# Ledger of designs, part 85: designed miniproteins, single chains

Each design is a single chain, and the fold is of that chain. pLDDT is the mean over its residues in the fold that is shown.

## One batch from the design tools (miniprotein)

Design m3127
Fold by ESMFold2-Fast:
Structure m3127 (fold): chain A 80 residues (1-80)
Amino acid sequence: MAEEAAEFGRKLARLIDEAAAAGDELAKDTYLSLLLMNLSTYISAGDLEAARALAEAVIEETTVPEAIEAAREFLKRIDS
């Protein structure tokens, strides 16, 4: 699960960055919403390892501040 979550996070970060680079605000917002939905789903399921792996992978791969802030906020909740 955690490995699959990390792979998904890397792919999602690239999609977010591509949308941002293209100036496609709608696509960027859609991918950011998908990130938040998946993080919330993992936390709700009690899969904190998958949530952490997804958040960390996004932070490592993305250049978009909004994605970094969202992932960091979820990591704070996991670390509490």
Scores: mean pLDDT 84

Design m3128
Fold by ESMFold2-Fast:
Structure m3128 (fold): chain A 57 residues (1-57)
Amino acid sequence: MLARATAPVPKTSEEELELRPGDLVEILEEVDDEYVLARNLETGEVGLVPKSYLEEV
C-alpha cells in the first residue's frame, strides 16, 4: 500500500524512518495501532512511522 507523508517526521531513534512532507512510502506491515513499518521510496530506508503522519494514495 502506498502512502504520502503529510508532515515532517524526525528520526529520533534507529528504528524510526525520517520523512519529509510529500515523501512516498510503501507500507510493509502494521506494527500496532500507532505505527507502521514502511519503506521511504525516495531514500530506500525502512523504519517505523506514526500512522497519523501518513495519507493513503
Scores: mean pLDDT 80

Design m3129
Fold by ESMFold2-Fast:
Structure m3129 (fold): chain A 57 residues (1-57)
Amino acid sequence: AEREARLARTRAQIREVLKKDPEGALIAGQFLLREGERLNDPDLVALGREVIAEAEK
């Protein structure tokens, strides 16, 4: 429940950054992917991949 709310909030923040700073969003997506791998959290890995794909257009 709390993790899901945190992911939704992070997703909204990243969407704003993607519009203003796509390069920064790409870096954030790569960071989320690495953090997800480190924590073995498939939700974070999926979010990181989604952000990277959106930043690349």
Scores: mean pLDDT 76

Design m3130
Fold by ESMFold2-Fast:
Structure m3130 (fold): chain A 58 residues (1-58)
Amino acid sequence: SKLAEEAAKLVEENKDKSVEEREEILGKYLEELKKKGASDEELSEASAAGLRVLSELV
C-alpha cells in the first residue's frame, strides 16, 4: 500500500539515525496517520513495513 511504502521510505531516509530515533520517527508517523483516520489495516501495514526496514538497517 502507499502508506506502507511511505513508512518504509521514511525509515530508510533516516538510516543515519539511531535505532531509537528511527523508532520515534516511525511512531510519530503512525500517530499522524491515526489522527487522519487511517484504518487499523493501514496502520498495521505501515507499521510492519517500517519495522521491517528498521530491522534491516540496524
Scores: mean pLDDT 78

Design m3131
Fold by ESMFold2-Fast:
Structure m3131 (fold): chain A 82 residues (1-82)
Amino acid sequence: MVELVLEALREAAERLGLEEAVPVAELSLRALELARAGGPEEEVQALLEEAEKLARELKLTPEQEEALAEEAKRILEELLAK
C-alpha cells in the first residue's frame, strides 16, 4: 500500500521539518515496488540513483534519515490501525 506509506512519510517529514526529503522517499519506494514486481533492473537502479542524488543535495545526515524512518513507521502503524 504505497499510498499509506507515502502519506506516513509526508506526515513524518512535516513533523520533523524535513519536507524536502519526501521526494527521496517517493523515489526509493517506487524502486522497491518495481523491484518486488520483477521490473527492469535499469529502471530500479535509475530511481535509486535519483533518490541518492536528491538526498546528497539535501545533505541529510544519517541521524535525520533514521528519525524520518522511525516517525514514518509510527505514523504508518497509526494509519493501519484506523
Scores: mean pLDDT 73

Design m3132
Fold by ESMFold2-Fast:
Structure m3132 (fold): chain A 79 residues (1-79)
Amino acid sequence: MDPEELEIESELALMQIEIAVAKRFIDKANDEELKEMLERLEKVKKRAEEISKDERFKEEAEEIIKEAEELMKKIEEKL
């Protein structure tokens, strides 16, 4: 695995962790924490959209985008 591929795979793994954390804490978060989660998920979505242009990571990135969008919608409904 070249350094660029490893870097992107590491980014995707961290994005998956961010999504898992948001899923776990969304129902316990206050409005300030929800707004912070929304900002982080928006950044995750934008970066995943860039990564999805690479066929090697497209499927994984598209799943991250989908989960981020679902969480963002849930947060917006709570605010």
Scores: mean pLDDT 85

Design m3133
Fold by ESMFold2-Fast:
Structure m3133 (fold): chain A 88 residues (1-88)
Amino acid sequence: MEIPDLEVEGDAEVFEGRVTVKKGSVNINGAEVLENSEAILEDGVITLTKGKVRVLSGVVKVEFNGKTYDLLPGDVFDAETGKVTRVD
């Protein structure tokens, strides 16, 4: 199992691949898990259960409700809407 590179900005809980961001963000493999978000990290895939993930670099795999999304830099996935917003 490869542990992703992880950097916490603000207040977040990280335990056995589960990330809960209370304030600020958590950076994981070029993805930014935003404030009030919850995610599970397994095998290079971010399973987003709540909140938003923004892609900073590379191609990021996000799983939501059994669907996998390949996100590009500038993309934001919102678990509340189930939509990807692309910001150039």
Scores: mean pLDDT 76

Design m3134
Fold by ESMFold2-Fast:
Structure m3134 (fold): chain A 92 residues (1-92)
Amino acid sequence: MDDESLEKRKEELEKKIKEIEEEIEKLKSKEEITPEDEERIKELELEKEILEGLRLMIEGILRIEKARKGEIEPENEIDKKIFEQIEIAKKK
């Protein structure tokens, strides 16, 4: 499986999220926040939420692939169930 492609996508998303966070911080740090600034902050916060969700999804996929390779162990009961389902799916 193409772990390198997923890692690169994750890095691109993290970079974009950081850029959005910096823009939000600059807008919020203004001495006078205009209605246009408030609308821009709202749009940026929504975009950040979407990108963060995508980043978490990719992170989960990468974690599953590493677990499949035996590079990491499950951290919680949900992880363990997911890892068990992956092993079941391999048995054909």
Scores: mean pLDDT 74

Design m3136
Fold by ESMFold2-Fast:
Structure m3136 (fold): chain A 65 residues (1-65)
Amino acid sequence: SLSSLSAEEAKEKLTEEALKKYKEGKYFEATNLLHEMVNYLRSKGASSEEVREVVREFQEKLAKL
């Protein structure tokens, strides 16, 4: 569905932006992007489990830096 595609696109974009912020030493902004993503997904009606999966994948990509 469009909702699922939009969520995946937003996740990838936010992950990429957080990665850039992290490399620039803007750790606070990177953390805020993660928070914004979680809040946005929940406001769109995503389940707690779906949000957890998105957050976990996000953090795994950051850790691979």
Scores: mean pLDDT 71

Design m3137
Fold by ESMFold2-Fast:
Structure m3137 (fold): chain A 70 residues (1-70)
Amino acid sequence: MEEAIARISKILAESMPKEQAAAESTKIANLIMRGDFEGAKKLVEESKGLSEEAKKEILEIIEEAEKEAK
């Protein structure tokens, strides 16, 4: 889970301006930490700053984190 958040933050930092990437990663991290994986996925899909490739990678990380959550 924490490693998933770190990987998502890195992809966001590579995909958009640093300030926007920090804000988006914080929102996604908060949703994942609360167990709201659906909210995290929706936020990623609705992000206007992400490429389709970046969205796919982040969604895969979120789905893996959800499967690891017992």
Scores: mean pLDDT 79

Design m3138
Fold by ESMFold2-Fast:
Structure m3138 (fold): chain A 97 residues (1-97)
Amino acid sequence: MESEKEKEEKERLKRIKLEIEIAISLLRMAKYLGLPKSVVVKILRNLLETLKELGAPEEVIKEIEELLKKVEKGEISTEEAIEKLDEIAKKIEEELK
């Protein structure tokens, strides 16, 4: 019942969600090990580049860019960054329903 285009879009959204979930896991590990802010920033930059390559929605890209800037400025903690990424992943899950 799905067209090839709809299947490709769903597969893309699933991959975007998976990449965000991987980044969340890496951030949790960085927090647990007490790794420096530079590692957190690198994880978020790598996620942003991957999402851009996957053609993620512009709103998602902008939310991750803003999150990265706030982390770099020390305005939010690693825990708050994880929470924000989880919210973005949940929005993508809703689009997959």
Scores: mean pLDDT 82

Design m3139
Fold by ESMFold2-Fast:
Structure m3139 (fold): chain A 86 residues (1-86)
Amino acid sequence: MEKKLEELKKKVEEELGEEVAKRVEELLKKAIEAIKEGNLSLAASYATAAALLLVGEGLDLGKIEEANKLALEVLKFMDEVEKEAL
């Protein structure tokens, strides 16, 4: 799981920069902890925040297609974490 999070962070860093990648990583770590605690609603909130952050930054940088792809990868990653935890 940590390796998949690191790979996703690297993809965000390559497309949207290191600061955006760090913010997304922090939100996804909080989402993973929420899943481990059984709080799926809180996990969904953090995952949604990460996806919206990516879309917003992609719009600002003129990289909307890349940001949308990364947002979908975030949602897929969170679905995989939820399935492994439950």
Scores: mean pLDDT 82

Design m3140
Fold by ESMFold2-Fast:
Structure m3140 (fold): chain A 56 residues (1-56)
Amino acid sequence: MSLEEALEKAREAIRKLMAEGKTPDEAIQAAVDILKEAGLSEDFARTAAVLLLREL
């Protein structure tokens, strides 16, 4: 999975989970897992996930 593809999937996961009534924390956790699979460290993945959530 490319980083670009991982960011797109993370954003989609956040939007989907928030639309289903999940908490922001649960949405961030799902996005972090996707980004870590793409090779990001936990710290960078968490920062990116928070930014993706804030841009919604």
Scores: mean pLDDT 82

Design m3141
Fold by ESMFold2-Fast:
Structure m3141 (fold): chain A 116 residues (1-116)
Amino acid sequence: SLSSLVLESEVAKEGVSEEFLEALDKYPLEAIQYYIKGSYYYSQGKYEEAIEYYEKAIELDPNFPIAYYNLGLALKELGKYEEAIEYYKKAKEIAEKLNDKGLVKVMEKKIEEIKS
């Protein structure tokens, strides 16, 4: 599809895997593009810019658990641990709603790691 071709172009630009993008094909294209931009800024150590783009992805699709997770990771890198925990909890709630048991376990571990 045209959406797949656009995402393949963005993948080559941002360095993410095809398998990762295939997992995202259920989300709006613009939300995926903002998520990829956030991940790019995260990889550059630009955590505040990463948060801005992850927030834009969430605004377009509030049921995007991986965007909440990565927003939490960026907050943790900035030392904002309580805010990171809240986003991990939100990612977990959405993952539970989507029956994504793997992501639920990841979120539980990340919450415990910060609290301990």
Scores: mean pLDDT 75

Design m3142
Fold by ESMFold2-Fast:
Structure m3142 (fold): chain A 70 residues (1-70)
Amino acid sequence: MKARELLEKGAQALEAGDYETAVKYFEEAIKVDPNLVEAYRLLALAYERMGDKEKADEYFEKAVQILKEK
């Protein structure tokens, strides 16, 4: 499955309130494309909505780090 398709499926799961499924799709997206900033941002959002602030902060920091690398 292409990283973009995984992001779309994850976003749909996130919108439906299925945060566990959203996390799985976003994790698969970063396995396909480890520099896909949007996947890390959406993972941070999913964990925030699940109440896991530590994981949300971790993935947000990863997204920021990738953005600093051109």
Scores: mean pLDDT 82

Design m3143
Fold by ESMFold2-Fast:
Structure m3143 (fold): chain A 71 residues (1-71)
Amino acid sequence: MEEARKHLEKGRELLSQGKYEEAIKHFEKAIELDPDLAEAYYQLGVAYAHLNKPAEAAKWVEKARAIDPTL
C-alpha cells in the first residue's frame, strides 16, 4: 500500500516535470502493487493525454471512475 502510493507520488512529480513516459512507468507500478488505487489509473490517463493518445487516456480515466466515481 505505502509503496504503491510512493510510486503514485513519484509519477505525479514526473508529470509536473513533463516526463510523461517515466511517469507512466511509476503509475503502472502503483497499479501493479495496488489494483484498487483509482488515482493511479486517473493519472495514467492524464499522462497518455499529454502524449496525444486520447483513446488510451479515456480508457484509463473510465477505469479510474469505475473504481472511484468521485473522480
Scores: mean pLDDT 84

Design m3144
Fold by ESMFold2-Fast:
Parts: sequence; structure tokens; C-alpha cells
Structure m3144 (fold): chain A 93 residues (1-93)
Amino acid sequence: SLEKEIVAALIYIAAAVVRSIARQTTDPEERAFLEEVADGFRKAADLVLQGKYDEAIKLLKETAEKARARGSPLAQEVATIAENLLKKLEDVK
């Protein structure tokens, strides 16, 4: 459906934004975390386009949990993004 394609596009945009922030991050541990998040978002978007919604939902939940556990201000913002994408995907599943 168009709605699911829009959600996949939003997740891809989030992946690109997080990757851009990672490239500007001087802390190597924070950069590695952000690169992992960007990869996770890209994989989740690919799963949405493949119709694998439960797998995409699980991956977004895991990404949000890891970001919350990290606890840095940037990680908390990333967690909020992941949680919002998760809600949008659950609404159109």
C-alpha cells in the first residue's frame, strides 16, 4: 500500500539523517552507535518493502531499546525517532 511505502521512505530518511550525524560525531563510541542505528533503520525499511512487518517492528523496537539504554542526549533523540517510526508502522500494518 502507499501508506506502507511512505513509512519505508520515512525510515530511509531517518537512516540517512542518523548517518549524517554519525559522520559529524567526534566521539568514536557515539559514532559507532549512530552507524549501527542507521544500518538498523535501513534494514527495517527494506523489511517493510518486503512485507516483513513483524521483523521490521522487532528491529525498530530493539533499536529504540538500545538507544534508551545508551542514555546520552543524542541517543535519547534517536530513541524518540525510532519509537515514532514504530508507531507509524504499527498503525499501517
Scores: mean pLDDT 88

Design m3145
Fold by ESMFold2-Fast:
Structure m3145 (fold): chain A 62 residues (1-62)
Amino acid sequence: FKVGDIVEAIEDFKATHPLELSLKKGDIVEVIAVVDENNVGVKNLKNGEVGIVPKSKLKKIK
């Protein structure tokens, strides 16, 4: 993934850390930061919330 990518949550994710963002399967988010090899910062396009999500929970669509 890279900054500006539009990605979809492929399963529910529950935040367990203050900097993480919870997602529901099917949520469409924009990548706003590449954090490390396993994690990205995203913005939920539905509500504007931001946080870190594992790449394994996401699929690139644009």
Scores: mean pLDDT 81

Design m3146
Fold by ESMFold2-Fast:
Structure m3146 (fold): chain A 79 residues (1-79)
Amino acid sequence: MERAVTTADVELDVPVGDRVHRVRGKLTVESELIDGRPVTTKARFEGVDEETGKPISAEAEGEGADALRALFEKVAAQL
């Protein structure tokens, strides 16, 4: 089974209540080929909240968009 790991520098505007927090860091996505299609199976974020300087780190597993959704929910919960 072919597995790919991709890391990118990202800036995220995360809405938390009535505020938007800008979070900057590295997003690492792990994908596997399922029925010939690349599907995300794991995502990790490591960075900082630019508004507060707080370090943010989160990791989530799931298939496709569910991994990214869970990751972003964990990031937002730290803001």
Scores: mean pLDDT 79

Design m3147
Fold by ESMFold2-Fast:
Structure m3147 (fold): chain A 55 residues (1-55)
Amino acid sequence: MEEEERRRAAEHVRQLALLSGLDPETADRIAQAVEDGMPVEEARAQIRALRTAKA
């Protein structure tokens, strides 16, 4: 239940990172952090920051 919820959140965040133009390594790292308990909101903030730095 909680494990599946975290896995879904991690996959969602990984997809968002890839769609935002981040490389697969970075996307996987953020997804791993979410799976390890990082809030999705914090992961989204990281993706936004990295996207802005790359753009």
Scores: mean pLDDT 77

Design m3148
Fold by ESMFold2-Fast:
Structure m3148 (fold): chain A 100 residues (1-100)
Amino acid sequence: SNLEKLREILEEIIEKIDKVDSKLAEKLRKQAEELLALLEDPSTPPHELGRAVAIFTGSITLIALNLLLQGKISEEELQEIMELVNEAEKVAEEIIKERE
């Protein structure tokens, strides 16, 4: 399912961050579970889902950029994380469309 695919993508992002900052990865894992629970709830309006996805992916982007600036990840690792973020957004959009 698209929800399972999204979970796998988010876990891959979190695992990449965990190699560098395990406490930050743990925080992101909790935020990912909260987002996935919101996406699983059929009573959540599509607009609220879109906002939650945008906030979460924006948070990952800022974290990844900050890790690059600190020299904790390479430009290649940043690109890999950003490609996963783009795929996560695409899968989340499909989940939201299924509820409209």
Scores: mean pLDDT 86

Design m3149
Fold by ESMFold2-Fast:
Structure m3149 (fold): chain A 73 residues (1-73)
Amino acid sequence: AEAEELFAKAEEHFRKALEAAAAGDREAAIAHLREAAAYTKEGIKLMPLPEEEKAALIAALDAWTAAQIARLA
């Protein structure tokens, strides 16, 4: 399913973000974290959920992602 493929790509970028952060490469960590969030949003859009629930999940993801970026910066 398309959502599963997008979530798999998101997971790969989250893994790369953690590796970059561990290596002290904050720029690469932030870039991969943003890519992971983007793929997760596209996956959420394909979920069999009401549009209002999708919007709430995306808003929560955006808030979480911003907090992680702030911690890395």
Scores: mean pLDDT 86

Design m3150
Fold by ESMFold2-Fast:
Formats: sequence, structure tokens, C-alpha cells
Structure m3150 (fold): chain A 112 residues (1-112)
Amino acid sequence: GPVLTQSPKELTVAEGSTAVLTGTASSGTLGLVNWTLRKADGSERLLSIGGSGPGPGASSRYSSTVSGNTATLTISNVKKEDSGTYYLSGLALGEDGYPRGVTGEGTKLTVV
């Protein structure tokens, strides 16, 4: 089945900069994507639902887009509280037309 690969696997950015995270499906197209942040304390935040903008309680600094087999999360004016592991999940549509749930292995963001 399709595999979702997140890139980069690790990213270190300065506070106040912009961070860009991507995920790419190995085959087919991506739809209904969600971005979640898992923090060092084990808490989890939903940042985007279905690619339709910020999720409930998410900062306006997060922007989510999907094009073909690639989803992109852009974090503007990065803050230390944005540090953690970002997971992309979604539905991949293969050649048989059946949607399959896919989840990436995460991108670790460190804010310095």
C-alpha cells in the first residue's frame, strides 16, 4: 500500500523564523490530511483538519496545504512552544480508487 514519508526527519530553526514540513505519499493522491503536534510532555495538539486551515485551538501561525501526493505545513514566527514531533495523517487514493489511511513517522522540530 502507499507509504507516507515526512521530510525533513529533523529540523532545527531559530525562534521567529519560518519552518516548512512536508509529507509525500509514495503513490496516488493525498486527501483529508491532518497535522498533529506531540510535545515532550506527551501532550498532543491537532493543528489542521482535512487541509481546510487551522484546527480548533490552533494558532493562526500554522498553514496547511495539499497538492497531489504532497502535504505541506508552514509555521510562521516560530516559538519555543512549537518544539515537538509533527505527524501527518491522511487518506491516500491508490490506482484501485479505494482510500487507505496513511500516517507519517514524524518530523522533529527543535526551536533554538
Scores: mean pLDDT 81

Design m3151
Fold by ESMFold2-Fast:
Structure m3151 (fold): chain A 72 residues (1-72)
Amino acid sequence: SAAAEEAARLIREAREALLRGDVETALRLLKQAKEIDPRIAAELDKAIELLRQGDYAGALSALEEALRVAEA
């Protein structure tokens, strides 16, 4: 669906932001993705929680899981 495609785009942009160390941009993009595709809200909430804990590697893994669900 168009919603799933847009959510996947936002998640990919959030991953790029995290690779640059831009946590603020990543959090904004992930919140937008949650609004667009509620099916991945749990996976995105996990990524957001890991970012708040400073676990960037864990957050990136959670975003890969969210992309798998969004792109299925």
Scores: mean pLDDT 83

Design m3152
Fold by ESMFold2-Fast:
Structure m3152 (fold): chain A 50 residues (1-50)
Amino acid sequence: DDKLKEIFKEILGVDPVNLDDDFYELGGDGGLMSKLRKKVKEELGIELKF
């Protein structure tokens, strides 16, 4: 959804077409992964699993 895409843009600086694939390619930093997961949980209440 739009909110999820905006969170990804803010944290990773990208517009993911395929969220899982894009994150694995771009977010090899565990710190960014943790930050992204926390932000998505706070804003949308969903868990991201990568």
Scores: mean pLDDT 63

Design m3153
Fold by ESMFold2-Fast:
Structure m3153 (fold): chain A 98 residues (1-98)
Amino acid sequence: SPLEQFLINAEFRLIAAEAELYLVERSAASMSPAQLAQAIAALDQMIADLQATIARLQALRDQTTDPATRARLDALIARYQAILAQLQAARAALRARL
C-alpha cells in the first residue's frame, strides 16, 4: 500500500539520520574547517528532510481513525522528533567551532 511504502521509507530515512549523527559525533574533533562546513550543510539538509517527514506523518496521523495505525504513527513521530533534536544539537556544536 502507499501508506506502508511511505512508512518503510520513513524508517530507512531515520536509520540514515541516526548513522550520520553517529559518524559526525565520532569524527567532529578531527574535522578541518572545510569538513565542518560540509558536515553542517549535510546536517541542514537532513534536518529539513526530517521536518518535512514529521509534518507528513502528523497529517497522516490526524487523518487516521484506526487506533493501531495512530499508535504506530505516534511512535514514529516521537522517534523522528528525538533524532531531529539530536541533529539540531550536533549542528549547533559544529557551528560554534567555525
Scores: mean pLDDT 89

Design m3154
Fold by ESMFold2-Fast:
Structure m3154 (fold): chain A 59 residues (1-59)
Amino acid sequence: DIRDELAKLIEKLRKEGYSDEEIIEKAREFLEKHAPEAAEILTEMIRDGLSVGRNVSVA
């Protein structure tokens, strides 16, 4: 499932210290290659998730 692959990519990028903007950019590039028709929707969902995580830092 492309969503599972995407989630793993995001987790890896976060561990490597990439910023939210860089993670979104990398995720968009990944989606453009593998699921271009859904790239915009999935990218927005990721942006929302990363934004909430960064702002509230839920333990």
Scores: mean pLDDT 70

Design m3155
Fold by ESMFold2-Fast:
Structure m3155 (fold): chain A 63 residues (1-63)
Amino acid sequence: LRLSVVAPGELEVSADPAEALEGTRASWTAAGEGVLELRTARGQGVRVTVAADGTVTITSWPA
């Protein structure tokens, strides 16, 4: 799983192979916080929190 901040309010998420990733992309503003939750094909969850300064915190849990 790879996470990249590509623009204010936009995250890019990828996996190898790509079909192993299921999830929802969420938008956030550069001046606000955002939360993105993803589920892998195996049911593992990942929550990404983005702070207003662009700091990223990642929390994951097994299925």
Scores: mean pLDDT 56

Design m3156
Fold by ESMFold2-Fast:
Structure m3156 (fold): chain A 94 residues (1-94)
Amino acid sequence: MSEKEKKLLELLEELKELLEEMAKSATPDQRKRIEEALEHIEKAKELIKEGKSESEEFLQHLERAGKLAFQVATLQGRAEEMMEILVKISEILK
């Protein structure tokens, strides 16, 4: 596994930890969106471990996870904290 892939896995774990913290104060609708985002993160992590971090499938899972995560973070007043992690992920992917 490359250093880029290791950093990406670390950021996905940070994203997961933030989403799990957000889930503690989430409404039922927000919790469903968080659960969906966590499923996409898990699939993205699996694809990195399989050497598919540059695949379209990987990018689609990241896009879906990021969109759902940002929507809930905005509703909870945590948009800046969420954006910081999402920007770091985006910078690694460039």
Scores: mean pLDDT 87

Design m3157
Fold by ESMFold2-Fast:
Order: structure tokens, then sequence, then C-alpha cells
Structure m3157 (fold): chain A 70 residues (1-70)
């Protein structure tokens, strides 16, 4: 399951006590680098029970990371 793999890899790279903002940025970067579709990113937001603000930030950062890789 690419969603589970993304969460696992992201959490392994973050230090204990990482902020929600740091987690969101790491997830966005991982998803973009691994060419994961927007639907997978939205599913991660759902599984992590992100707030509307955190979800919007995740989607924004994902789009920015994808643009950097073009």
Amino acid sequence: DPVVEMIRETLLRLPAGASPAEMVRAIARYAAENNLPLSVVEEVARRLALSPEEREELLKLYREEVEKLK
C-alpha cells in the first residue's frame, strides 16, 4: 500500500517530537519525489486526520515540490 509506505518512510526520517508542519512538509516531498498521485496524498491526509488547514498546506507543498521536479 503506497500510502502506508509513504507514512512509514516519512516517520522514519523525522526525529521524535517532529511538529505537524514538519511531518506535512516531509510527506509532500516524499510524495513528489516518488511520483505519487494527488489521490494518494489526499488519502494520507485522511488517515492522519489532518485539520483542514494542515490538509491545504500538504496539498500546496505537494504541488510546489512537483513543480520543482519539472
Scores: mean pLDDT 76

Design m3158
Fold by ESMFold2-Fast:
Structure m3158 (fold): chain A 77 residues (1-77)
Amino acid sequence: MKPASQEEIDRILQDAIDTAEKAVEAAKRGDKNLASSYITAAYILLVAAEVAGAPEEQIKETREKIDKYAKEADKLL
């Protein structure tokens, strides 16, 4: 497997975090379907970064951030 560049990995991980944050915003507006869709997309992006060769520490930190946003969104629904 050919690893992605660090710049590509950083972009995917940042997109995952931004997507999870958008899920919280959707949940605050009462859009349960959109919130669920964004959380699912955030985890898919995290898996894509892991498959691309992201360092374990970055995956762990990003997963913890997504988990926090997912819990926040769930509490609002």
Scores: mean pLDDT 83

Design m3159
Fold by ESMFold2-Fast:
Structure m3159 (fold): chain A 93 residues (1-93)
Amino acid sequence: MEKLRKAFDLLGEAANEAIREAEKVDPQKAQEVRDALNRLSQAYRDGNKEEFLKAAEEARKLLTEVANEIDPEFGKRVKEKADEAIKLAKESL
């Protein structure tokens, strides 16, 4: 339970950072990240761990891609947070 919440918090942090930076360069990519975060938030609220993990994997892929396009070092930091979030989500199953 606590691990799933921490996974959600880590992905939310990564998503908010990616949205902020992407808005400066590509507003469409920022919107794609917002849509992924909304799907993740819905899965978390519904309490469906399997749906959450699927949404989290999709968010991780998108966040890493967007962040890496902005700055490879930013992409690396976002990937590290997202990878930890996925690990925590899987451990909560």
Scores: mean pLDDT 83

Design m3160
Fold by ESMFold2-Fast:
Structure m3160 (fold): chain A 55 residues (1-55)
Amino acid sequence: AGDEGLEILADEISRVLGIPKEEVYERLKAGLDNLRKLAREAVEAAGMDTAPVPL
C-alpha cells in the first residue's frame, strides 16, 4: 500500500521491455528489500561513526 514509486517504475519498465508489470514489480521489490536490509546492517555496524569499516 505504500510503494507507489516502485509501481510507477515497474509500469515504465514493463512498457519499454514488454515484460508483465507484475514480474518487473516483484524483481524491483526484492532488490529494494535487500538494499534496505543492507542499509540497516551498515547503520548498526557503523554506530555513530561515519568512518568506513575496513571493507
Scores: mean pLDDT 70

Design m3161
Fold by ESMFold2-Fast:
Structure m3161 (fold): chain A 70 residues (1-70)
Amino acid sequence: MEKAEQEMLEALGEIQEKYREEMEAAFKAGDWEKVEKLAKEAAEELAKKLKEIAEKTGSKKAAEMAEIAA
């Protein structure tokens, strides 16, 4: 159906996989400062990937989501 949608889901999955273990460890330790930092880094990486998808596919949805995530 939508190639951009598939690529967005892949990007989201990659970001979740990359940050999940470290985020869970920080959360369990009660290190809220690190949780906030990791959440910000994950959001910035997701925004960058979504922008790349928007540029590659011409998807307005990916472009809008990149702006929201940034």
Scores: mean pLDDT 76

Design m3162
Fold by ESMFold2-Fast:
Structure m3162 (fold): chain A 90 residues (1-90)
Amino acid sequence: GMMGPSEKLTRAAIRAVREGVENGKLGAGVGAALAAIGAAHHGALTGDAEAGLAAARAAAEGAVEAGAISEETAEELVEGAREAIRRGLA
């Protein structure tokens, strides 16, 4: 697959967070925040706001499904990621 280094790193981070949550080694709320930060960083570095935002949404939805955060908190994480991408901050 054609993936940039930042996209590969972001996907690896999301996978590690998912696996940590699934085996109980990582708090899902902390995991979701870290995954959303990684997604925002990817979007800012690549200029691909849609890819960064989609990754942040996936991380937030996974945390809601795991019962770690509310849907309201998930919306706040996605909005934070959107704003970070827009400003070019990671």
Scores: mean pLDDT 62

Design m3163
Fold by ESMFold2-Fast:
Structure m3163 (fold): chain A 72 residues (1-72)
Amino acid sequence: DAELLAEVAAALGREELAEAARRAGELLREAEAALAAGDEARARALLEEVARLVAEHRAALEEVGAALEAAA
């Protein structure tokens, strides 16, 4: 999840990725709240922002994901 990703990224010294993961977590929480309130347009916009953050950090995410997989 985003919180675990932020913690792992920080432990690996990937501060920018840790910050991006934390922000993505916040956006996901807001998207869930928007969906619960029936605001599909806002939820979609928030999820698009999460997708953009993932795309911007894809290489770093793959590296952290591989480290997490190896640690599991």
Scores: mean pLDDT 76

